# Designed miniproteins, single chains, continued (5), part 87

Each design is a single chain, and the fold is of that chain. pLDDT is the mean over its residues in the fold that is shown.

## One batch from the design tools (miniprotein)

Design m19194
Fold by ESMFold2-Fast:
Structure m19194 (fold): chain A 74 residues (1-74)
Amino acid sequence: DREAYIRLLRLIKRAAEEGDVEVAELAAATLRTAARSAGDERLAERVDRILRALAAGDVEGAIREAERAIEELE
């Protein structure tokens, strides 16, 4: 469900903005699993970039990737 993906991406963005990195990582991991199960490799790759940015401490990069993914799904 595209709307469920947007909801998870918005949660990732909000959590990252609030400095709640663990919530952002859990939401991103959940979305990556859902995207892969649905065969949406493009979204899975986008979410993998968010997870890599979070792991590197690049919170601004993670927020930007989440915003880009939201724009593409809208």
Scores: mean pLDDT 85

Design m19195
Fold by ESMFold2-Fast:
Structure m19195 (fold): chain A 59 residues (1-59)
Amino acid sequence: SEEDIAELKEEREKLEKEIEELKKELKENPDDKELWRELEEKEGLLGIVEGLLKILEEK
């Protein structure tokens, strides 16, 4: 539905912002294992959201 697409776009934007902040933190703390784990989790979630958006928006 249109609402589902809008919610996924909001989640995508949120995840993109969180990923950029984590990447900035990792530049300052490149050996922080928790930051690397959080980045991996957020990037995985972004991939899922992008996949769902493709399914819903593609024809």
Scores: mean pLDDT 82

Design m19196
Fold by ESMFold2-Fast:
Structure m19196 (fold): chain A 67 residues (1-67)
Amino acid sequence: GHMEKRKEELLERIREAMRKLGFSEEEIEKALEVMRKLSVEQLEAAVEVIEEDPELGVRTLVHEASL
């Protein structure tokens, strides 16, 4: 549905940000698998932080997803 498409769009933005920060493809895929369990609302909030501060945003999201 529309929400699932939105979630994949947000995950792709996170993937791009992680690649730009130097994460390996293996690390990115592992992180995205865990992040898929997060809500669209949580992912949207994370992407807003990533757009302002990519390093802080990715670090915060990875920490939140691993809790």
Scores: mean pLDDT 78

Design m19197
Fold by ESMFold2-Fast:
Structure m19197 (fold): chain A 68 residues (1-68)
Amino acid sequence: SEIEQKLREWFLKNAGSKGKISAKDLKDFLKSLGFSSATVNELLKKAGVGKTVDKQKFLKLLEELRKL
């Protein structure tokens, strides 16, 4: 989907050499795509995201997103 493609491109661009993004930045980006705060919080919780999002947690988030 276009949303998944935008998320993948955003992650690659923003994670950079560190391979991690803050959970806050991911939440803000998901909200900018039109997701409610409640949906965003549930997606991150189901993906097991803490303070930061690495590649493994990001892939889990995409799996949860596909269930919507």
Scores: mean pLDDT 82

Design m19198
Fold by ESMFold2-Fast:
Structure m19198 (fold): chain A 79 residues (1-79)
Amino acid sequence: MEAEKYAAEGHKAIEAENYEEAIKWAEKAIELDPEFARAWALLAKAYKLLGNEEKAQEYIDKALELDPRNSAAQALKDA
């Protein structure tokens, strides 16, 4: 699925420490599937790594609202 491919590209951008690129990939995934909790968790991780705690928390909450079992969002909440 295209949204899953965009999320995978975003994770690669995080590994490369290109957090702004990761945000763009996560936003593309969300445009294709707004209920894709993993894309919201990816967006939260990128903002947290950029030091934007307010946006990170907002997107963690959104990911957990869509999927309370999302391991990435839960890990970010506990950090």
Scores: mean pLDDT 82

Design m19199
Fold by ESMFold2-Fast:
Structure m19199 (fold): chain A 95 residues (1-95)
Amino acid sequence: DEAVEEALRGGAEGGRRALRGQAEEDAAHGAAAAIAAVGAGVSGAIGARRGDAEGARRDAEEGARAAEAAGRGEGREAAREGGRRAAEAAARAAA
């Protein structure tokens, strides 16, 4: 379950970096990016654990990478897209 651990670690680290890098005026956006990063990691982990399809794992890994990008202050859209892909992977695994 290395994919699960990797996704969770990516999301957590992305979230922590997003919060640290935000100015007070952007605090709400920083918090949203951190929440999205953590959410992407969690959803990716669920997808990896429940799905045996290689596609589900690839989507989880992509979600984790998007969360890492958000943590570096890159693209809030990337964090949202990562969250969507992780959610799709989780839904696919649950189906």
Scores: mean pLDDT 60

Design m19200
Fold by ESMFold2-Fast:
Structure m19200 (fold): chain A 55 residues (1-55)
Amino acid sequence: MVTLTVSSDGKTVKLSAPLTLTYLDGSTETLAPGTYPISIFDDASASVPVELVLE
């Protein structure tokens, strides 16, 4: 289980490594500590660029 912390500006998401991703086909991938640029879609289908930081 992971802990999610979002910065006050909403642009940075901090998670504890390792982070396991589950894809639509049921496959999984584990991410190591590091910084990953990602985009999040909101309910309006707008993409928001955020930085994912794994510690």
Scores: mean pLDDT 64

Design m19201
Fold by ESMFold2-Fast:
Structure m19201 (fold): chain A 63 residues (1-63)
Amino acid sequence: SLIEKAKQLLEKGRKALEDGNYEEAYRYFREAVEILKQVKEEHPDLYEEAVNLLREAARKLAE
């Protein structure tokens, strides 16, 4: 399902973030946000989590 794919992308992004691979993390979180944006009314907390993780990866890229 799209939700399962988004969750897998978030997991991969978190691992990349932990490994210091900020560009890879950003890409995974961006993909997850694009998927979850389509179902944000049904899964608002998951969408918000993805957006927050994307912002975190972007912030680390700017450092």
Scores: mean pLDDT 87

Design m19202
Fold by ESMFold2-Fast:
Structure m19202 (fold): chain A 95 residues (1-95)
Amino acid sequence: KKEEIEVETERALVIMDFAVLLKNEDLPEEAKKKVQELIDALGNGDYETAIKKAEELRKLAEQYKDENPEVAEFLIRVAERAIEVAEKMKKLGIK
């Protein structure tokens, strides 16, 4: 398979994982909003915005770490994965 197909598949899987995350009742509303903005940016090929929103989500997660470390770790993992996908999509010039 071509590299472009592999990265597109990875983006689709990441978006699906984020959509499942939005149904988590333990996730703060501010974090849900950031996750939705990140999904929208990734889906629209706005990778610069996706990276920015993922970094904002990581910063929010760090502040939440003392209250709920499990949710914080989850948000950090989600944000890091989104940054990796967005960077790959940018390098390949995929819309």
Scores: mean pLDDT 77

Design m19203
Fold by ESMFold2-Fast:
Parts: structure tokens; C-alpha cells; sequence
Structure m19203 (fold): chain A 74 residues (1-74)
């Protein structure tokens, strides 16, 4: 995977963390997707797409209040 290679080469690539989080979510690996989006946000707290991605995954996990807070940050 291109984005896994990018994270290995540059662990501060917030975009790569967010994109791989989306790929994990598509695979149904929702808890791992949360961790990857949280990493992207830790690197760039104003990364709107990462907050939106986190919100979507949290909704799918039934964590609706946390999803609402994530969307508010987007």
C-alpha cells in the first residue's frame, strides 16, 4: 500500500494517516481507523478531512456523541 509506505518513510505525514484510516474503515476495521484518524489530527489539529473521517467512523461504531464532537471540529 502506497500510504503504508509513506507512513513508514514519514510518520508525520498527516494526509497519509488520514487516507489509510479511510481504507481501514472501508475494510470494516473501524477501531483501527479511529486510531489512524486520531494520529492525523494529532499531527494537524485543523485537518478538516481527518475530523470528518473520524466522525463517520465513530457513527458507524455507534459512538454518536463522539461523532458529533468530531464533526463540530471539522
Amino acid sequence: DEYEARIAADPDDALAWAILGGELAKQGRLEEAVEYYERAIALDPRFRLAWEGLGGVLERLGRHEEARRAYERA
Scores: mean pLDDT 85

Design m19204
Fold by ESMFold2-Fast:
Structure m19204 (fold): chain A 70 residues (1-70)
Amino acid sequence: VEELQRRAEELAREMLRAAHAGDFERARELARELAETLKELLVALGVSEEEAERLAEEWLAHVLAQIDAL
């Protein structure tokens, strides 16, 4: 769990840096990787695979919409 949490934190930091630098394509790529990592983290915490996938997809859709609005 700690490894997945650390990976998620690193991906989130990289994503924010890319967005801040105006590299929106890279930010979107990192958002997708982060969503996959969040799904794995949720499953490790006891959430079902179906629920984890739905939550990660909802989060990703929201974040991608925010990036597209920049």
Scores: mean pLDDT 82

Design m19205
Fold by ESMFold2-Fast:
Structure m19205 (fold): chain A 64 residues (1-64)
Amino acid sequence: MADELVKKGDELFKQGKYEEAARYYLEAFKIKPDDVVFANAYRAAKLAGNEELRQEILSAAKKA
């Protein structure tokens, strides 16, 4: 399940849909915490310019 969310995030990231990509990576991270998935979520949120989403990703990492 988490792997499918990562794959969808990767597809969206390649399309430049960074906010959507970050949301899929965040959902994958919540299911299975992984440093690479976290880094991809954070990077995508930063590229999207969505500070609230970036903070949500940081908060999720602190709970993992």
Scores: mean pLDDT 83

Design m19206
Fold by ESMFold2-Fast:
Structure m19206 (fold): chain A 55 residues (1-55)
Amino acid sequence: RKLTPAEIDALAAEVRAKVHRLIDLTLPPEQVPGAKARADAAIDRLRANLLAESA
């Protein structure tokens, strides 16, 4: 089954929250901002790809 745009947005938000929590728990403070920025960029790319597939 293809995901709807609303499902993709909800999934992206959940993944972002979970990944950010893991980054906060596992990385030194000086690496956290860069890791979160890279994670957000990767999640944005995944969201765009999933939206394209559902169109």
Scores: mean pLDDT 80

Design m19207
Fold by ESMFold2-Fast:
Structure m19207 (fold): chain A 79 residues (1-79)
Amino acid sequence: MREQALEEAKFFSTLSEEELEEILAKFREYLLSVVDEETAERLVELLRKALEAARAGDLEKATEYLLELYEELKKIREE
């Protein structure tokens, strides 16, 4: 899992600002179909923090946010 999160963080570090905003918008749209609005906003915030950290070159911080996001998504999938 951590290796996968690190690879995703590296990928996100290569994206433009426009591409990151499109990813966030698509993720929010998906979340609103499976969870309440408050939960969706919280998870979108985690992804935004991960993308911002990755773009800033802080791959460790980005990986930590992605791992936190994965744990939250796992809870949703198990329910």
Scores: mean pLDDT 80

Design m19208
Fold by ESMFold2-Fast:
Structure m19208 (fold): chain A 60 residues (1-60)
Amino acid sequence: SELEKRAQELLYQGVKAASQGNFEEAAELAFKAGELYKEAGDEERAERLFRGGELLKEHA
């Protein structure tokens, strides 16, 4: 779906941000991707991304 494609693009950007030490940006991208997966009906993936974003935020 378009939502899943957009979420994957955001995840790619998030991995890039994290690799550069930009953990706050990476967390925001993870939360946004999670919202898109939730909207697409992928509750499990959304939940994992919300948890991942919180962990990234701790290390920001």
Scores: mean pLDDT 86

Design m19209
Fold by ESMFold2-Fast:
Structure m19209 (fold): chain A 64 residues (1-64)
Amino acid sequence: MLSIEEIADKLAEYISAGDLQKARELIEKEKLSPDQRVAIVTYLKSKGVSTSQINELIPLLFGL
């Protein structure tokens, strides 16, 4: 299983590339818990990922 940091870094890369399908596939494959999804958002914020990129990621992580 990938670490939360590795998953977060890959998701940020996919969002930056506009590859929302790969982002969704990674989230589904890893079967992330709600706590793990929150941890990913927290980690990316700590790394200075933009609010815009975080807002694109939130619907994919939480099924909105």
Scores: mean pLDDT 80

Design m19210
Fold by ESMFold2-Fast:
Structure m19210 (fold): chain A 82 residues (1-82)
Amino acid sequence: SMAEIDDVVDAMNAVHAGDQAAVAAYSKTHPGIVNATAALVSPETLRAVLPALSDEQRRAILELARKLNREDVAAVVEEALA
């Protein structure tokens, strides 16, 4: 449905904006979209949203970053998991 597409776009925009409250809210309903978007943003943007992400989400983002060969993003997540 169109509403599902709108929710996906809003979740992606929340991550890009570094909006921790919105990212935490969307992580309850659309964790896969939040995780995928977090793996694709800059390391700086990822650092801004990391406090809103669970350890399970951080591990999922790390796996995605490694598959995408995004070493800078992977390093940021690894530091947050240590």
Scores: mean pLDDT 86

Design m19211
Fold by ESMFold2-Fast:
Structure m19211 (fold): chain A 108 residues (1-108)
Amino acid sequence: SNLEKLIEAAKYLVEAVRARQAGDEEKFNEYIDKAAKYLGVPKEKVKEFVDRLLAAEPGETVTLEGSDGGVIRFDLATAQVTVEDKKSGEKKTLTLQELLGRPAPPPP
């Protein structure tokens, strides 16, 4: 489902943030590559989004849009992630803890 692809992309975005904070450039680049593939966007756009998320103030919402109408919103006030498929109208909200507790997708 397109919504499940957005959830996996959101998980990779959080993992990329954690890798950057840990100074793990190899894992950071791996996670941004995976997120970019799920979202159908350039890696540079994903990297800029992670930089925006790291620089965001408490209470901000940071949004990333994919090429196919998929949207990922991080609400830093509530520690929630909302994924939305604008074409189908399907929407799901997860806590960061729920998102990170999901099993890893099978390797490509």
Scores: mean pLDDT 80

Design m19212
Fold by ESMFold2-Fast:
Structure m19212 (fold): chain A 62 residues (1-62)
Amino acid sequence: KWEEARRLADRVVELARQGKMDEAIELAKSAGVKNAEELVQRIADGDDLAASTLETEIRKAL
């Protein structure tokens, strides 16, 4: 389960960094992240802590 959470978090981060915000938000929401829009925006802004928080939220949802 932790490997799945990391894989999903890495994919969301990659999409956000590519400017594919809608795809990143959709993927995070599908993984059960309640504050997906906030975390994806923070990741796009370069907040490394937001990426760690996203992985933790995905782990809780799995």
Scores: mean pLDDT 80

Design m19213
Fold by ESMFold2-Fast:
Structure m19213 (fold): chain A 55 residues (1-55)
Amino acid sequence: SPLARLAQEVARRGVEAGLSHDQVSALVREVVALYRAGASEEEIRREAERRIEEL
């Protein structure tokens, strides 16, 4: 599904950026929440990048 691919993409980026398992899990939960709230894939990618940079 698009959501599963997006979640995997974001999780991989988090791991590559040096985030802990707990931080990556929290980030994936946020991605799922945003997707279910009707956010676009582009909006979710921008928000994920912003959060990774803050962590």
Scores: mean pLDDT 84

Design m19214
Fold by ESMFold2-Fast:
Structure m19214 (fold): chain A 56 residues (1-56)
Amino acid sequence: MKEELAKEAEEVLARGAQAGKLEEAVRLVSQAFQAIKEGDLEKAREYIERARELVE
């Protein structure tokens, strides 16, 4: 789960760079990593999903 979230975060950042939305994607991914650190994996997934929607 945790490793899968990190992999998804990397993909989102790569797409954000291509879409010109890297700064916004970084903010959401940073929030996701903070949630992982706090042990809230559901909140982390929510931030990753929001970042994915942003870069799609």
Scores: mean pLDDT 76

Design m19215
Fold by ESMFold2-Fast:
Structure m19215 (fold): chain A 87 residues (1-87)
Amino acid sequence: SRESLIDRFIGILDIAVPLSDEQKEMVRKAMENLNLSEEEIRSLIRYLLENPEALQRVAEKIKNSKTVEEVESILQELLNEVRRKLG
């Protein structure tokens, strides 16, 4: 399900850089606000697992974020990066 994929995405970020419950909720809300599909979330997960430097960079940016809108911007940049690499 999409919810399970969101949980897996958050879990991968948390392993790279430990996130607070509030930060995890900001990521969840950002993904919902961006209306990310299951395919888009799977693509983000695959990309981060294949690119450890990108995973570290994204996780650190999210840890330093203060608002859902900042997390949305980070996720949109990541999605654009993945789309450029995959087609």
Scores: mean pLDDT 87

Design m19216
Fold by ESMFold2-Fast:
Structure m19216 (fold): chain A 56 residues (1-56)
Amino acid sequence: MPPYVKELVEEGKLTEEEGKEIVDVAEALAKVLGLDDEQKEKLVKMFADAEIMYRR
């Protein structure tokens, strides 16, 4: 699990299941779009931040 998502799970802002789903979705999208590791990391952060914002 990326350090950013792992930290959010450890802080209680995300569940482990939510963190895994965010990573899986970002990895799948990055593969489809042919993104590099840096762009993939940005997608993970965007999805994690969006999930937290949606849940407050």
Scores: mean pLDDT 78

Design m19217
Fold by ESMFold2-Fast:
Structure m19217 (fold): chain A 76 residues (1-76)
Amino acid sequence: SMEELQEKILELLREAGSWLSPDQIMEALQLPKSRYSDVSEALKKLEEEGKIVSFVDERGIVYYTTKETYEEANAP
């Protein structure tokens, strides 16, 4: 289900403690390329819920991390 996918992605990002691209998330979760749209939807929902944040690099690659990891790294 989408809820299970969201939870798996969130747990992966928490454990990684770093920025991961959708391709890196798919590789870590051993998901086939056909699941890319599901991962994209899950990431969008998690970001809309305020659980993750995104960053776009100079190459146009989007990276994601948890809100907690981002705030911890950017706390004064």
Scores: mean pLDDT 84

Design m19218
Fold by ESMFold2-Fast:
Structure m19218 (fold): chain A 82 residues (1-82)
Amino acid sequence: MMTVRQQTIAGMLLIAASANVFVAERALEQGRLELARKELEAAEELLKRIEELEKKYGPLPESLQKKKEEIRERVEELRERV
C-alpha cells in the first residue's frame, strides 16, 4: 500500500478535485457552460494524477478509493450536462 506521505498527497488531490466538481455544479446552475467544462477538465486531470500514483505506489486505502469513485461518478454525471 501507499506510504502515509503518498496517501496525504492523494487525499489533497481528491480534495482539489472535489472543489473543482463543486464549482462546476454551481457554474451549470448559473448557465456558465464554459466555466463548468474547464472545472470538470481540471477535476479529470487531478483524477489522472491520482491514477498515476496508484500505478507507481499501489492502491489507495478503501476510504480514499470510495471518495475517488464518488468524484469520478459526479464528474461523469456533470459532463453529460455540458
Scores: mean pLDDT 87

Design m19219
Fold by ESMFold2-Fast:
Structure m19219 (fold): chain A 65 residues (1-65)
Amino acid sequence: MAEKLAEVQELIARVKSLLPRLSPEDRAKVQELLNEAYQAIGQRDYDKALDLAREALALAEAAVA
């Protein structure tokens, strides 16, 4: 559904805003999760993309705290 894709895109945007604040190692890990989320979007698996985007955001927020 379009609404679920919008939620995934919003989470990815929030993660991207945190990337410049991360160490190179944490940034690489978060980027791997984002790449998996993009792959899931390409497969129209928005539930998987949402879970991956949430995981990436949690990791990024923990790394900047």
Scores: mean pLDDT 83

Design m19220
Fold by ESMFold2-Fast:
Structure m19220 (fold): chain A 86 residues (1-86)
Amino acid sequence: AAAEKEKLKEQMKKLLENIKKMGEQALKEFPEVKPIVDKVIDLAKQYAQAVLDSEEKGKQMKQVLNAALNALYEEVGKGYEEKLKA
């Protein structure tokens, strides 16, 4: 239905904005994570498009995006641990 498609587009827009804000916050503390932030944002855009294309493509891209997000969380977490110890 058109209403369901519209709701999904809104959810994807919010997801992209949230990921951008998270990336901006990480970059303020740790500029060195820019390559992984850029990759996560690009993958999030691909995921949003894949979800609108098909369920199978959305599922595949979600796994790739989650792996990249986990890598970003690990790098930022290490940076915060080092900063707290200093």
Scores: mean pLDDT 79

Design m19221
Fold by ESMFold2-Fast:
Structure m19221 (fold): chain A 60 residues (1-60)
Amino acid sequence: ATLAEIRAALAAAGVTNVQVEEVGDSLRVSQTGPTEVIHLPDGRAFTLQAGASVLLPRPR
């Protein structure tokens, strides 16, 4: 999936406080709001805590 598709999917799910950036072949996902469960278009789900950032392989 493209970065724009990932951002659109998160926005459609009501996730508006998450920053998504490409870092090489990975995505950096950063929570700028409260702790949320994040669902990616490829079916991955994880809890992203307030102020946390994670590096993940790109969703397909």
Scores: mean pLDDT 74

Design m19222
Fold by ESMFold2-Fast:
Structure m19222 (fold): chain A 79 residues (1-79)
Amino acid sequence: DIDNNQQDYQIFSDVINNSKGSSQSNRSNQINNAINQLSPNTDMQNTVQNAQNQGVGQGVMTIKQMYNGLNSQVNSSNS
């Protein structure tokens, strides 16, 4: 019943919001925990891997931007 894309986005949204006051190391741990909760999806796995390699803050932002882009695309397809 719950859309997997929406669920995955909520997981990362929580990490982003909770990580704002956290140290870089804590943000890295929170991102890794969120990754383990994602659905098996090759595109998502690749995006997450690149985010980890680019650093914690930029990685979290990149994932959120990707989900925002997907949401916008879905809304546009209904037009």
Scores: mean pLDDT 52

Design m19223
Fold by ESMFold2-Fast:
Structure m19223 (fold): chain A 68 residues (1-68)
Amino acid sequence: MGPEFDITGETDPAKLGEIYEAVADFAEAQGRRDVAAYWYRLASHYYRQAGDTEKAEEAEKRADELLA
């Protein structure tokens, strides 16, 4: 299982979560709340794959708050 190590560039789901969270933070700062919510949900998905449920739930909560 797991033939995913040959990815050129970023292969670590925890790092992907950090990257997408940073992109979401930037979009939120620009007033693009819908775009930010999309990126927070994507970050949450990768954090969950990494086993970081706390960061995943924080990212998802932030996305929900932006859409409320």
Scores: mean pLDDT 77

Design m19225
Fold by ESMFold2-Fast:
Structure m19225 (fold): chain A 63 residues (1-63)
Amino acid sequence: KEVEELREKAEEAKKKSEEYYKKAKELKEKGGDPSKFSAEAILGAGYEAEAELYERKAKELEE
């Protein structure tokens, strides 16, 4: 059902967000270029927002 699809998309987006945040942290720990770990962090934040959006839509439809 649509609610299940949205929950799956939210979970995938959350997983991607965590992966990008981890990459950003690893790049920062290596003392690398700030532009590179900032880019990974921005991607992580984007996927986190996307996951929250899908979770919200799923709850609205679960009614």
Scores: mean pLDDT 79

Design m19226
Fold by ESMFold2-Fast:
Structure m19226 (fold): chain A 55 residues (1-55)
Amino acid sequence: RSIGSAIGAINTLVAAGQLDEAAEQAERLAETYEAAGDTKSAQEMRELAERVRAL
């Protein structure tokens, strides 16, 4: 799974101030993990999206 590159992209968007896009990427990643049956990673990505939106 390419989790490292996906997380890297989200971090880059946050550093650039693109918070809405970063949150959207985290939500898409959560949906991908849920479809794969990885509920834990999906929850982590949803929490990340919420934290980014709260910034």
Scores: mean pLDDT 79

Design m19227
Fold by ESMFold2-Fast:
Structure m19227 (fold): chain A 68 residues (1-68)
Amino acid sequence: SSIERFIGLALRLIGDPRFDVELVGPDTLRVTAKEGGEEALRRLAEELKKDPNFEVELEGNVLTITLK
């Protein structure tokens, strides 16, 4: 299910030392790149843009991920 995908993504990102992850809404994550994590965040944004279950917005070192 889409919610299981969202939870799985959140748990994966929380475990990644390159990112700070915050749940800012019931279906929305804010992912901030730490120093040296900016390239990994850009790649994550490109990958998630291909997934029809997610709306993504990248601004500087902050990626907003919303479940559709």
Scores: mean pLDDT 86

Design m19228
Fold by ESMFold2-Fast:
Structure m19228 (fold): chain A 80 residues (1-80)
Amino acid sequence: GAALLAEAERIRAELAAALEAADVPEAERAAFLGRVDALLEELRAAIAAGDEARARAVLEELRHEREVLLTVVAILREER
């Protein structure tokens, strides 16, 4: 459980830093990070319930969101 949570928290921190570095507007940044934070809460709930399959599925969804958001950041930087 702890290793999955640590990876998810690292993804959240990386995305927060990337969105800030790209000067993403506060409202849009809050919306993107809100989705990531919801997945973090779902991961914590799955770990607390001992649901390993759900915890792994949520982490894979977080990894996918990381790829999507980093792509969005790259596009936003190119528009400037």
Scores: mean pLDDT 82

Design m19229
Fold by ESMFold2-Fast:
Structure m19229 (fold): chain A 51 residues (1-51)
Amino acid sequence: MKEEIEEAAKKIVEAVKNGDTDRARQIGLEALEKGIDPEELAKAVIKEMKK
């Protein structure tokens, strides 16, 4: 699951950088539906944004 969380976070950050807020939201919802913890996902997104 850690690699799945990092992949989701990376895709969310890429969508945000492209100005596609709807896509970022959709990726986040799909990750939650797959059982990814919201707190873990949020931490991964913050970490990815700092790169």
Scores: mean pLDDT 79

Design m19230
Fold by ESMFold2-Fast:
Structure m19230 (fold): chain A 87 residues (1-87)
Amino acid sequence: ARAKAEELARRAHEAAAAGRWEEALALYEEAIELAPDDALLYLALGRLLALQGRYEEAIEWFRKAAELDPSLREAVAEAIEALRAEA
């Protein structure tokens, strides 16, 4: 499951780099279904939503990442404050 989630995340990253945002989102969502405790997938989804100006949704995914991995709390808090300032 994790190896497949990693492959989906890699494809999602490639789709995002090509500007295929909807494909990238779907691939990250599928990766999260396979590896729901991988906080980095939640961060990646949040960043992708933020790039699209979907700040409220991005904040929700960032919060989920910090809940799964407390080591991300500081980075997530800074990201959320930055997005709230831009909204």
Scores: mean pLDDT 81

Design m19231
Fold by ESMFold2-Fast:
Structure m19231 (fold): chain A 75 residues (1-75)
Amino acid sequence: DIQELTIAALEAMLAGDAEKAAELAREAARLYARSLGYSEEEAERLAELAAETARAMAATATPAQLEEALAEQRA
């Protein structure tokens, strides 16, 4: 479930666990890419981009920004 993985990634970011957030974001991106019929190579590129984005967000996003993103996912 992509939504559950996205919520878990945001929770990991709030907890300060950048690597867990990256792993969860990578898994969510792979599921999304495969659901759209992307190749394994394309899915891996998207997954790596999502992991790097999650690491950057864990490092730079404020708790308020992460809480807002969580509220949007839970709405």
Scores: mean pLDDT 83

